# Designed miniproteins, single chains, part 103

Each design is a single chain, and the fold is of that chain. pLDDT is the mean over its residues in the fold that is shown.

## One batch from the design tools (miniprotein)

Design m3582
Fold by ESMFold2-Fast:
Structure m3582 (fold): chain A 80 residues (1-80)
Amino acid sequence: GAATVSGDGELVYADDTRVWVRLPKEGAKATVTLPAGKGVRSAINLEGEAVVGGTPTQATVVAAPGSKYADVLLELGDAP
């Protein structure tokens, strides 16, 4: 299935290869539940800055201090 987002983030777009999450304010935190067998290969800050972490099955995305908004594109690959 497609990725889902919970917390203070908005899911802008998701498919089997990428997830685009918008964080509305400084310090906003979102949890992204990844599709089965997928993990985060890379993270791209499209606007602002966000810190990406989490577990093999769930990514955590947090807007960095000083970032009014953050738009993050997570590139997905196969889980190790």
Scores: mean pLDDT 79

Design m3583
Fold by ESMFold2-Fast:
Structure m3583 (fold): chain A 68 residues (1-68)
Amino acid sequence: MKVYSEEEIEDIIDFVEAVRDAMSREQLEEYAELLEELLKQMEENNASESVIERVRRELERLRRLVAE
């Protein structure tokens, strides 16, 4: 997996927050997988709690949209 900076992660979250309501199911699944990988990477590297919290919240929202 590609290593992302905190700036890049925040940009990804901002993008997902802005467009998730227009995303297809496939896009929601792809971004949920990406956010899950980012969260694991951030936890392993002791990233900022505020950024980790934002990723967790958005991942939870995406999972709810994908789940039946």
Scores: mean pLDDT 78

Design m3584
Fold by ESMFold2-Fast:
Structure m3584 (fold): chain A 100 residues (1-100)
Amino acid sequence: SSMEEEAKREILELVEELGKELLEMHRNKEPLSKIEELIVKANKKIAELMKKLSEEDAERVERAVLSFMLRVMDMYRNKESAEKIEEVIKEEIERLREAL
């Protein structure tokens, strides 16, 4: 439906924007607590949009979003370079695009 397609587009846009903000926070050497706060805030918005999807689509999107958040958080904890974080963000956004 048009509402489901719009929700899918908004989820993709939110995750793309989150990825850009996370990369900027890494470049600015922001503390992990600020990164966690941003992820929690984004996850709440994504969860609301997922309510507009079918159960099957919501499950696929939830798995893709969780994969994104866990991989990026692990890279921050491991103090990986901005270049590696950007590569993982791009890879995970592509996985989300395929799940949508």
Scores: mean pLDDT 85

Design m3585
Fold by ESMFold2-Fast:
Structure m3585 (fold): chain A 64 residues (1-64)
Amino acid sequence: SIKDLYDAALAELKPLADELRALEAQRDQSDEAQSKALDAQISVLVKQMSEKLWALNEEIFKLS
C-alpha cells in the first residue's frame, strides 16, 4: 500500500535527516576551511535523501 511505502521511506530517511541536522549544526559553528569538508558531506547526504525520495515517488506512481 501507499502508506506502507511512506512508512518504510520515513524509517529509512529518519537517520539520514538526523545526520544532516548534526552536520549542519557543526557547519554553523565551523570556520571557512572546516565548512568546506562539512559542505561536501552535507551534499552527499542531500543527494542520498533526494534519490530515496525520488524512488518513493516512482513506486507510488506505479501503484497509482
Scores: mean pLDDT 81

Design m3586
Fold by ESMFold2-Fast:
Structure m3586 (fold): chain A 74 residues (1-74)
Amino acid sequence: APLAEPEYRPGTITDEQLERVTETLILNKKEGLVDDETVRSALKLLIRQGVDREKAIEIAERVGMSPELIEELR
């Protein structure tokens, strides 16, 4: 059946999971464990999995990504 794919089904990522990802990215960025490129790549993947682009941009801003890289998410 179309739309029955578990991998990229819209809405598969819960708000709780998205908050956890956001918190992890903020912490890892603050600790120097990830760079802006890694965060941008992760956010693009989340958008492809059905996360709202506006939410991904909000996460990028909270993580402290550069404005140039945030613009690439639009």
Scores: mean pLDDT 72

Design m3587
Fold by ESMFold2-Fast:
Structure m3587 (fold): chain A 84 residues (1-84)
Amino acid sequence: GPEVTRLIGMVLRAMGILIDAEQAIAKLTDPEALAKAKELLKRLQDAYQRIVDAFRRGDLAAAEQALAELDAVWEEFQALLASL
């Protein structure tokens, strides 16, 4: 149904963000930037796990909250990269 389709879309989007973040980290050479990026990656991973847990329960509202948290951390990650 539509709810399951939305949940699948949220998981796939979150997976894409994690892949992009890991690829960006692999290119970082500055130790301070690398440390900050790794801390943000951990927060992205935590938010992704909450999206997966919500998907497992069929909890659309919980998935939407976790995705909003992931999006906020991703914006912070992108701002870090833009400052380099």
Scores: mean pLDDT 89

Design m3588
Fold by ESMFold2-Fast:
Structure m3588 (fold): chain A 64 residues (1-64)
Amino acid sequence: MPASLELAEEFRRAGEELEAQGDLETARFLYEMAYRIYARLLGEDHPAARETRARAERLREQLA
């Protein structure tokens, strides 16, 4: 699929659902995918990009 805001939102929501279920590794991956799309389309400084990056980094630290 081409990168879109709808796809980024789907990855973010899927990440939130899997994080709630305790699947932290998959949630981290999904937040990273959402971040890449948000950063590309809206810029790295956009709140959506910053939030998904922060969530991915937090989970990465917990899994280290």
Scores: mean pLDDT 83

Design m3589
Fold by ESMFold2-Fast:
Structure m3589 (fold): chain A 96 residues (1-96)
Amino acid sequence: SKEELAAKLEEFNRAVDRLEALAREGRVSKEGVANAMATLVAELSAYLSPEQQARLKELLARTEERLKAATTVEETIEVLREFRKEVEAIVQEELA
């Protein structure tokens, strides 16, 4: 339902905020960040159309590539922030 998707987006945003804080503190590895993003994508995908699921999966793949290239905490946080904005755009399109 749209109400459940909206609630899941709020959970996603809180999870990304926590992940960003953990990354800033050096308390999570890049592999840990990648695994967390994949889990969050899987949770949201259950509430999306097949078209939006495909877009979200492609976004995850691009983000994982960018994360692999990141060499600093600041770069990792930038990757997370861009990922969040693009996920929000996909979910808002589904909620429209």
Scores: mean pLDDT 86

Design m3590
Fold by ESMFold2-Fast:
Structure m3590 (fold): chain A 94 residues (1-94)
Amino acid sequence: MLLTAPPLPPDVEKEVQELLSKYKELQKEYDKALEEGDKKKALEYLQQGIEVAQQLVEVLEKYVKEHPDSLTAEIQLSLARMLLSVLKIALENL
């Protein structure tokens, strides 16, 4: 498969990847807390995950506003918004 959309600039890509790495670490801790039945720890990691997802949305929204023709950024923003929505639903069900 060929990558047809232009990549994000290195500085924006770095910020996005740092936030995604932080989120993956929090997701791992959240899953472990759920398996151990520790609802309090699960809630704490879920809230931190929501904060990271909100930061990811903000970074991508700022970039899309300045570069509205960036399909790569719009796709990533849509995924970040979906992630944030899913996490908020998980918080309501926990």
Scores: mean pLDDT 82

Design m3591
Fold by ESMFold2-Fast:
Structure m3591 (fold): chain A 62 residues (1-62)
Amino acid sequence: MKYRVTMSVPFGGDRSEVEKKILELGGKILKEISLRTLEVELDDSAAEKLKKDPLVGSIEPL
């Protein structure tokens, strides 16, 4: 599924670290929406794991 991933503030939302975690979970980065927000393709279980990461503020289905 496609998701919008928004990095958390203030917990050092390092975009490269979030991108690395997405790829490690078998996801794909589709588009940069903003400096803090990515459009990604993830499985539901991968999205749930990423949602628990302190670098991730929100994950919304598209």
Scores: mean pLDDT 76

Design m3592
Fold by ESMFold2-Fast:
Structure m3592 (fold): chain A 83 residues (1-83)
Amino acid sequence: NLNRARGHIVGLIGRARTQGRQLRQDALRQAQLNPDLRDQLLQQADQQIQQLLQQARDDARNYALSLGVSLSQANQIIDRALT
């Protein structure tokens, strides 16, 4: 069911994006306490956010494929959820 896959993918990507925003906000707060480490803290947060988003993409893709959705359709849904 394409609609079921779409709903689940949007939820997975949405949660990862929310977690990413929280990580960046936490890094900014830590950077205010340690200004000399600002760039390092923000870079670490960006790396962690990229890992979270990649994991969410992989989980979303695997879920869609398990429902019989093609790889092309799965990637299209994921790309739209990231927009």
Scores: mean pLDDT 86

Design m3593
Fold by ESMFold2-Fast:
Structure m3593 (fold): chain A 90 residues (1-90)
Amino acid sequence: MLSEQELIDEIYEAAEILVKRLFERYPDLPAEDRERVEELLEKLKAAKTVEEAIKYVKELFALLQETIPEEKDLLTSQLETLLNWVKTWG
């Protein structure tokens, strides 16, 4: 069983890697949308509990689905995979 901090760190790393790849794939995203995504990543990084990390990662994925609707199916699948992983090792 992973520690709470290890679970938070893995959630953050997965989210950060995804955001970086999406920003590289969609360079024309408005600066305002990028700032909103970065704010949620900062909140996720600062999360003190797994519950708080799950809250912010869900909000982040919801924002990404609204900002990049073309990636909705991929984002839904990746969030489900991440949440199932947390249930397994949490």
Scores: mean pLDDT 83

Design m3594
Fold by ESMFold2-Fast:
Structure m3594 (fold): chain A 74 residues (1-74)
Amino acid sequence: SAARGKELFEKYFAGSHGPLPGAGERFSREFLLEYLKHPESFDPRGKNLVEEGKEVLSDEEIEAMVDYLMSLPA
């Protein structure tokens, strides 16, 4: 759920780069899912922002984080 995704995102990522307003308008759900699962495939410079959370998060938890990002206003 988006609420769970918010908690996970704030725990693992929000302290590193701040909020991402309008992410769902800028990127598709499919792009955000692949980016959080495999950031190294899209932006080598950006991978470090999500690297620490990658090994501890399940696919369901990553989907919850994407749900949260897509719920953010522009």
Scores: mean pLDDT 60

Design m3595
Fold by ESMFold2-Fast:
Structure m3595 (fold): chain A 94 residues (1-94)
Amino acid sequence: SRDEELAEADEIGLKGVAQSSPADRARFQQALARAQAAVSKVPESPENVERLKEAAEPHVLQAAEKAKQGDLKGAVDALIQAADAIAAEAERLA
């Protein structure tokens, strides 16, 4: 399913982050914290969850592809783009 494909891609991307430099892991953690803070202000609904997933999807898929190619920095940059896309969509929904 689309959800299973996205979850698998996220796992592959996160494995790339785990293998990246401490500085790149720190950048990702900062982006993730900003996204989580923005999402906390969004009203809880299945529709809002789906919109946040849609915002992240192309970047998460790109992160997995970069990680599979051994481009760890590219994987981190793509997951930061995913987090930033989630934050922007969350601000629109709040």
Scores: mean pLDDT 88

Design m3596
Fold by ESMFold2-Fast:
Structure m3596 (fold): chain A 109 residues (1-109)
Amino acid sequence: MALGAKYQHATSPDPEGALQMMAELVLSSVRKKIGKPKDLGEAVSDMAVALVELGYTDLAVRLLSEAVKYATDPETLKELIKGAEKAKKIAPSKQKQLDDLINQAKKKL
């Protein structure tokens, strides 16, 4: 997913639209619990970090927020916390929103 996000940014005529679609597919997998909990959390976290690195910080925060809202498995929540911590280091401007998400995820553990 992260590599796919960077590919869409480089090659797509509509990189933002393509990245939004990829984020929605990952969120769909979390909502439907398709895959192993740790793999789902890692996929969301890797995608969010890649989005922040590419400058799509609002989309990354939205992806993490929605994933935390629908995630119920502790392994998924732990990976989302790791992703949010990494995103904070890359996008300090979103620190408050990411701290709020980390706190919400921790309350669900």
Scores: mean pLDDT 79

Design m3597
Fold by ESMFold2-Fast:
Structure m3597 (fold): chain A 96 residues (1-96)
Amino acid sequence: SEKENILTVSKQLLSLVGAVEDMVLSLRGQGRVDDAERFGDEASKLLKDTLKKVSKALENKDYTEVEKIFQETVDGIRALARKYDAPVPKIEIPEL
């Protein structure tokens, strides 16, 4: 149902935010405060772009596009993790 799809998308967005928060906390825990700040800023920009793209795809009921956007966002977070030598969290994307 449309309601179930919206709830699934909302849970996935929250999961992405949580993964970024865990990575920021991990970097801070290592004493890498400047890296944590820069990682958090870049990841925040990525997540804001994701929210804009997902909003447009949902308006069009294009759930295939939503899945692609989430996968691209996960890949982007993983690339940032490698850039900052941060531990990569397990991120699961539910099917829509």
Scores: mean pLDDT 81

Design m3598
Fold by ESMFold2-Fast:
Structure m3598 (fold): chain A 83 residues (1-83)
Amino acid sequence: GVKEAQEFLERARELLRKLGEYDPGLELDVASAIYTAEQNGVPEASEEAIRAAVEAYRNATGSTGHKLSLASSAGSKTVMDAI
C-alpha cells in the first residue's frame, strides 16, 4: 500500500544520506532491493541488510546483486509502482 511504499523510499533515502552516497538514481534502486529482500523471506530490511545490497551492487559486474537490480527495474520502474 501507500504507507509501505513511503516507508521503503524513506529508509532508502535516509540510509543513502547517512552513508554520504545519496543519489536519486540509487534511491529507487536501493528501495527495490529492500522490497525484493522482504519478498524473498528476509525480515524487514535493516541498515546492515541495505548495506549488503549496495555492496553487492558495487561488486557486481554480472553477479547476483547486479542481476537482481536489473530484474527489479525491468519488471517495474520503481518499488512504488509495484506496490
Scores: mean pLDDT 57

Design m3599
Fold by ESMFold2-Fast:
Structure m3599 (fold): chain A 90 residues (1-90)
Amino acid sequence: MLPEISGAANAVKDGELVSQVLGSGKLGEMELENVITGEKKKVKVDSPEEALEALIKFTLEEAKKFGEPDFIGAAVTVDGKLVGVKLVET
């Protein structure tokens, strides 16, 4: 379940939004915010893997609001720190 979702975070490149998602999240409660739209979501996570999964799912849902989900980036914050993820889907 996590490996396929992790592919979106691993598609982050220089020149785009770049992040180290596992290093940016805190265990416990974390707040995800799309800094472009101001949409916020608070989630509880117990492991770095859950934090990564929550970040990717939130980014996918936010990206769908702009248009095609393929190759769309969304700017999100985790615990007040900017984390950018570029979505890649065939």
Scores: mean pLDDT 52

Design m3600
Fold by ESMFold2-Fast:
Structure m3600 (fold): chain A 74 residues (1-74)
Amino acid sequence: SKLVEEAVQTVRDTARYLEEAGLTEEAKAVLEAVDAGDWKAAKEALKKAYELAKDDIKTQFVILAGLTAVDLAE
């Protein structure tokens, strides 16, 4: 349960990072999906954010960590 709680927090932290990076719509989609327990929707929103961040390697690394956290939270 502790690992799942930390994974959920990591996904939320990823969404906050996306908001700061200007990916506001994708950040909202991730947070709404997390609040609904819809991990499939969270993963799809993160994949979309990854494609949009193609010129920002640091944001892509943060998104990859978020995707890993989604897999752990399922």
Scores: mean pLDDT 87

Design m3601
Fold by ESMFold2-Fast:
Structure m3601 (fold): chain A 67 residues (1-67)
Amino acid sequence: AMSPEELFERFKAAVEALRPRLTPEQQAKVDEILKEAEERYKKSTDPEEQRKAILEAGSKISEILAE
């Protein structure tokens, strides 16, 4: 299974790759989701909680992209 650190690195890279295709409104929403995920990741010492925070953020970004 992917480590939470590797998952977060890949998640950030995927988001950055999508930025040129996002509207300013979508970029603002994505930035809010990234900040929330990063705060949850940094505050947790539980790898499963860190992983959950990243996966939930990914789901929210997918919803924004479907709009």
Scores: mean pLDDT 80

Design m3602
Fold by ESMFold2-Fast:
Structure m3602 (fold): chain A 94 residues (1-94)
Amino acid sequence: MLSEEEIEELVERARERLEEDPGISEGFIQAVVYFIREGLLAINAGKDPDKVLESLLKAIEEFAADEGLSEESIKHAKEVAREVFEEAKRLIEK
């Protein structure tokens, strides 16, 4: 189970990674960070991390379509989500 501190550290890292892309809005960053946090909480509730990540990636694509974002920005946001969930899996295995 991820601690509250581990969740906050993963969420903060995700935000920093998303902020590296100047092509995305603060609103998009806030939405993706929210989806990541909710996903990490779902993993703590016993949900399969791979299924949670799949749902998160779909949410990112749907929100990005509404924002009119570039394919590069969508790809970057999805990469950030994948990186966070792989780290979460490593932390759970300890």
Scores: mean pLDDT 83

Design m3603
Fold by ESMFold2-Fast:
Structure m3603 (fold): chain A 59 residues (1-59)
Amino acid sequence: SAKMEKAVELAKKLIREGYSGKEIVTLLQKELGLSPAEAMDAIARAQQTLEGDDEPIAP
């Protein structure tokens, strides 16, 4: 969904800025009205997208 795509993009930016997962969850809920579960899903998806900078790992 468009809402989840925006959440993933925002989560990627916040991860790069050094925000903790708890802070990112709070910001995603505030900005996009996500549930905690949706916010955590967005963080997981953002981390998978960033895996190209880390050693290859199985998902």
Scores: mean pLDDT 76

Design m3604
Fold by ESMFold2-Fast:
Structure m3604 (fold): chain A 80 residues (1-80)
Amino acid sequence: SLEEVEKQMREETQKAYDELINKEIESLKKLIDEGMSVEELKQLADTIIKRLEMAGYPSEAIEKFKKKVDELIKEAEKKR
């Protein structure tokens, strides 16, 4: 059915976006481990968010990225 095809396409698209978001988050984690400040992390994350929005990423993917960045900030702050 059309509904089944649409569901499969949404799931595949969502998985692709999740993988791209996870790669961005992994890159940010490496920069934090290399000594990037929380302030620099926030600035870089804002730049990435604007890029994702311009590239047409769905709002749900952008929100997932924002939440993961918030988690990274909290973890970085706790390690002091």
Scores: mean pLDDT 81

Design m3605
Fold by ESMFold2-Fast:
Formats: structure tokens, sequence, C-alpha cells
Structure m3605 (fold): chain A 87 residues (1-87)
């Protein structure tokens, strides 16, 4: 259920390459930028608040505004660990 560090790094690399390709081709919309940044933030273990901000920004670009209750649910999911701890 949790990603290994190797799987996490592979996904980060793929998303960074995709983001760069879309940006270089002039096809990276503001919504897609925020969407990719949100997923990258989650994979990198960035604070849940930052991840949620990217998701909300992407949704606003698509004309969608979440209710406060939906935002709190999103924050809860963003706080879940994505990478397994190896001791």
Amino acid sequence: PLLSEEEREELIKQLEEKRKELEENGELTPAERHEIDAVLGLLRGEPAERVVDHILAALRERGVTLTPEQVELLRRYAELPVVAEVE
C-alpha cells in the first residue's frame, strides 16, 4: 500500500519529465501545472497544506471550488504517508 523509496523516485522522475515536456511544447496549462505539482509534492513528502494549495489552484483553473468540508477531507488524505519507513 505504501510506495518504496525506489518506486517513489521513479514516479517523481516520470512526472518531472512529463511536466518539462509539456512546458517546452507550450502545452502545460495552469491547471495541469498545479495538478503535477500537487502529485510531486505528495510524493516528495511536502507539507499537506502545500499539496492541498496546488490541488485547489488546479481546480480553480478548471472552474471548480471545493466546500470547506471537502478541503478538510483533502487535507486528511494529503497527510497520509506515501513512503514506507525502512529501519
Scores: mean pLDDT 74

Design m3606
Fold by ESMFold2-Fast:
Structure m3606 (fold): chain A 89 residues (1-89)
Amino acid sequence: SEMYKEAAEEERRMGELLQRNVESGDPMDIAVAEVALAAHKSAAKSLPDKELSKKLVELYDRAIEAVRRGDAAAVREELERAAELLEEK
């Protein structure tokens, strides 16, 4: 689906941006990353595809934990996994 391809590209773009936010070590940039991921988690919970919803929520929870521990690479890795799940649709 073209819609899911576009969503996957957006997840990858966000992964690059949030990796940079976490790498900065700036408390404001870290807070922005956490808020962005929480918003994506909330949107994922509302998806009609319950299998996809569950998997995306688990990925965003791991990404939020990675932000909190300052693991920028793990944030990008989880968002890459989210993109891969969306591309499979």
Scores: mean pLDDT 88

Design m3607
Fold by ESMFold2-Fast:
Structure m3607 (fold): chain A 61 residues (1-61)
Amino acid sequence: SEEKERKQKNLELHDLRERLLAQNDTESAAEELLEKLKEMGYEEDAIKSLEEKLNEFKAKQ
C-alpha cells in the first residue's frame, strides 16, 4: 500500500533525524538526512518541509 509505505518511511526518517541531530554537527547531520531523503525518492515538498523544521531547530539552539 502506497500510504502504508509512506507512513513507514516517515517513521524511519523521524528516528533517523533524531539520531543524526544527536551528533555534534547539526549542519552535517541535516545535509546527510536530506541526501538520504533524495536517495529514497522522497517528494520535494516533503524534503523542503523537513529542511524548514531543521532550520527552526537550529535557530532555537
Scores: mean pLDDT 67

Design m3608
Fold by ESMFold2-Fast:
Structure m3608 (fold): chain A 68 residues (1-68)
Amino acid sequence: MEALRKKHEELQERIGDLESLKAVLEDQKKRSDPETQKIMDIEIEKLEKEAANLREESRQAEDRLVAQ
């Protein structure tokens, strides 16, 4: 049980880190030139995809914890 809970906590922490990085990039994008904004959009999209994958894995782990 502790192993699944720890895995879920690690996934939540990583999702939080990715969301924080995305927020920083979105804020920096507002102050950047158009070419840099395009590069930042690519990075934001990459972080969004990684966060979505981790959220799906986290949901599966949470289902296993709650199914009692």
Scores: mean pLDDT 78

Design m3609
Fold by ESMFold2-Fast:
Structure m3609 (fold): chain A 82 residues (1-82)
Amino acid sequence: SLEEEKERIVRRGREALAGLRAYVGTLDLSPEQRARLDAALARVEAAIEKVERAKTREEFEKAVQELQEAVGALQRLLAEIL
């Protein structure tokens, strides 16, 4: 069902985000690098919230696409910094 798919993505996304935030917190980063990573992590969190708020299949698919884009941007930023 839509609700089961939403719950699965939101749960996994929040767990992954929490782990990444904890990891980033242990890194010796410049203030500029930390600000960029914090902004990218905040974008992923906002995208997860959109998935959770989706009321229709169409809204859900659009929110999942936005989440994939936010995650891709974060992964590219992490590869650049680390």
Scores: mean pLDDT 88

Design m3610
Fold by ESMFold2-Fast:
Structure m3610 (fold): chain A 62 residues (1-62)
Amino acid sequence: SPQEREEAQLLEEVQRVVDETNERLEALRAAGASEEELQAVRDEGGRRLEALTRRMEQVRAS
């Protein structure tokens, strides 16, 4: 169904955000980044995931 396809795409985007955030955190940690810089990356990832979660709720509520 169209809903199943949109859910699959959203799950793929969630995995991408998680992977990108983890890669950035690992790279920054290796480069000696500050905890403030690491927290900024976590906060950005969290905001992206929150938006995707809200979109998934809308798709499933329809």
Scores: mean pLDDT 87

Design m3611
Fold by ESMFold2-Fast:
Structure m3611 (fold): chain A 83 residues (1-83)
Amino acid sequence: HHHHMERIRKLKEAEENLKKAQEQSDKLITEAGDLVERAAELYRKDPSKREEADRLFSRATQLLQEAAKLNAEAIKKYEEVKK
């Protein structure tokens, strides 16, 4: 059955894509964490820089949303192949 070999190939591809998405997500989460830390420090040390801190927090939120989307899409593709 060619179907069995094709399924194994797609599963392996999905596993590799999931791993790559997780690695990319981890990088985005780390970058977002750094931005949140910087924003928190600015907010705490200098209230006049709240607008700058808000910009950093907004960027961090965007990165976290991108990370969540990458993980969700990769997991969905993996689950579709695993069925």
Scores: mean pLDDT 83

Design m3612
Fold by ESMFold2-Fast:
Structure m3612 (fold): chain A 114 residues (1-114)
Amino acid sequence: SREEAERLLEEGNRYLEEGKYEEAIKHYEEALKIYEELGDKRGVAEALFNLGEVYYKKGLETGDPEYLAKAIEYYEKARKIYEELGDEEGVKEALEKEIEISVELLKLAVEKVV
């Protein structure tokens, strides 16, 4: 149900704030599945954006560039849906995150080249 998906997003947000990234991911993935089954494009975009947020924070905290790459993928997916919906603010926020992480990922790649 939409109510269940909304609850899962809110619980995921609480776990993210507590730094419990794995729990946040599980809750966001469950919410995403429900929104997809409902055909709720806005809910799908929000869940994808939140998955981007958790992978971004996890990537920064662990130093693992694979999490940063995952974050970009999720923000890009969310941005494309926001574009379909005409949500200019959603597009802007997702694009700003994609740019920021792309710069960080490029810096890490250059720094590791012999």
Scores: mean pLDDT 86

Design m3613
Fold by ESMFold2-Fast:
Structure m3613 (fold): chain A 82 residues (1-82)
Amino acid sequence: SVREQLREELRRAREARRRGDMRAALEHLKRAFDLSLQEPSMQPEVLAEIEDGLDAASKAGDSVTVMALSSMLTVAKELLKK
């Protein structure tokens, strides 16, 4: 199901972030975000993961990941607030 795929993408994003693989973490977060457009019940969890990732990237000084996650968060808040 979409919900199962989304939960798996979020888990993989968290695992990649723990390993310091920011590229993989961002790719999995993007997939989770895309899936959340089809599964509104999961949107709060996806938003929380994007915000946590953005905070971590900001503290690490990873400007590339900050820009990517900031853009994703802006789009997510606009699309998911309805």
Scores: mean pLDDT 81

Design m3614
Fold by ESMFold2-Fast:
Structure m3614 (fold): chain A 60 residues (1-60)
Amino acid sequence: SLSVALSGFAEGKEAFEEKDYETAVKNYERFLKEYGSDPRFAAYVPEVEKLLKEAKEKLE
């Protein structure tokens, strides 16, 4: 549902802002797997991909 997708996006962003990069990665990867090809969320995909890459770089 829209609510579930937006909740996952918000949780990932909150975790990223709190520097909990492990939780951010999990939430962003789940968002892209479930909603990455959904046209309703196409506008969110570039930001999620950027934040996912940055979060992964912080864990290296």
Scores: mean pLDDT 81

Design m3615
Fold by ESMFold2-Fast:
Structure m3615 (fold): chain A 60 residues (1-60)
Amino acid sequence: MSEKLKELGESLIHYAEMLGNEDIKNEAEELLKSGSITEEKIRELLLKLVDENVANTLLK
């Protein structure tokens, strides 16, 4: 796994933890642990995390 991909995965985990999104945190941790993490998966999880956070902020 590339160093950048590992850093992105770790950043995603920390970001999800800060936002209290346990599901995305757990999924990112499993992908990183299994070595199945890819840029596409990071992008998908990050977009979902951001979209859910934005929706919660705007609809609050």
Scores: mean pLDDT 74

Design m3616
Fold by ESMFold2-Fast:
Structure m3616 (fold): chain A 58 residues (1-58)
Amino acid sequence: DDLEQVKETIRTLAKSLRLSEEELEEVIARAEELMKAGKSLLEVRDEAIRLMVELAEK
């Protein structure tokens, strides 16, 4: 499942960036929304990474 692979990448990066559980859930929810909207896996991954970096820099 491609979405599960994206979620695994998000969880790994979130751990490295020390995101909270709530921030992780926000990123996963965004990735799921983008997938349902027909975005490519690369676009979903790139947007998820961008959001995670923004959250980590607060």
Scores: mean pLDDT 81

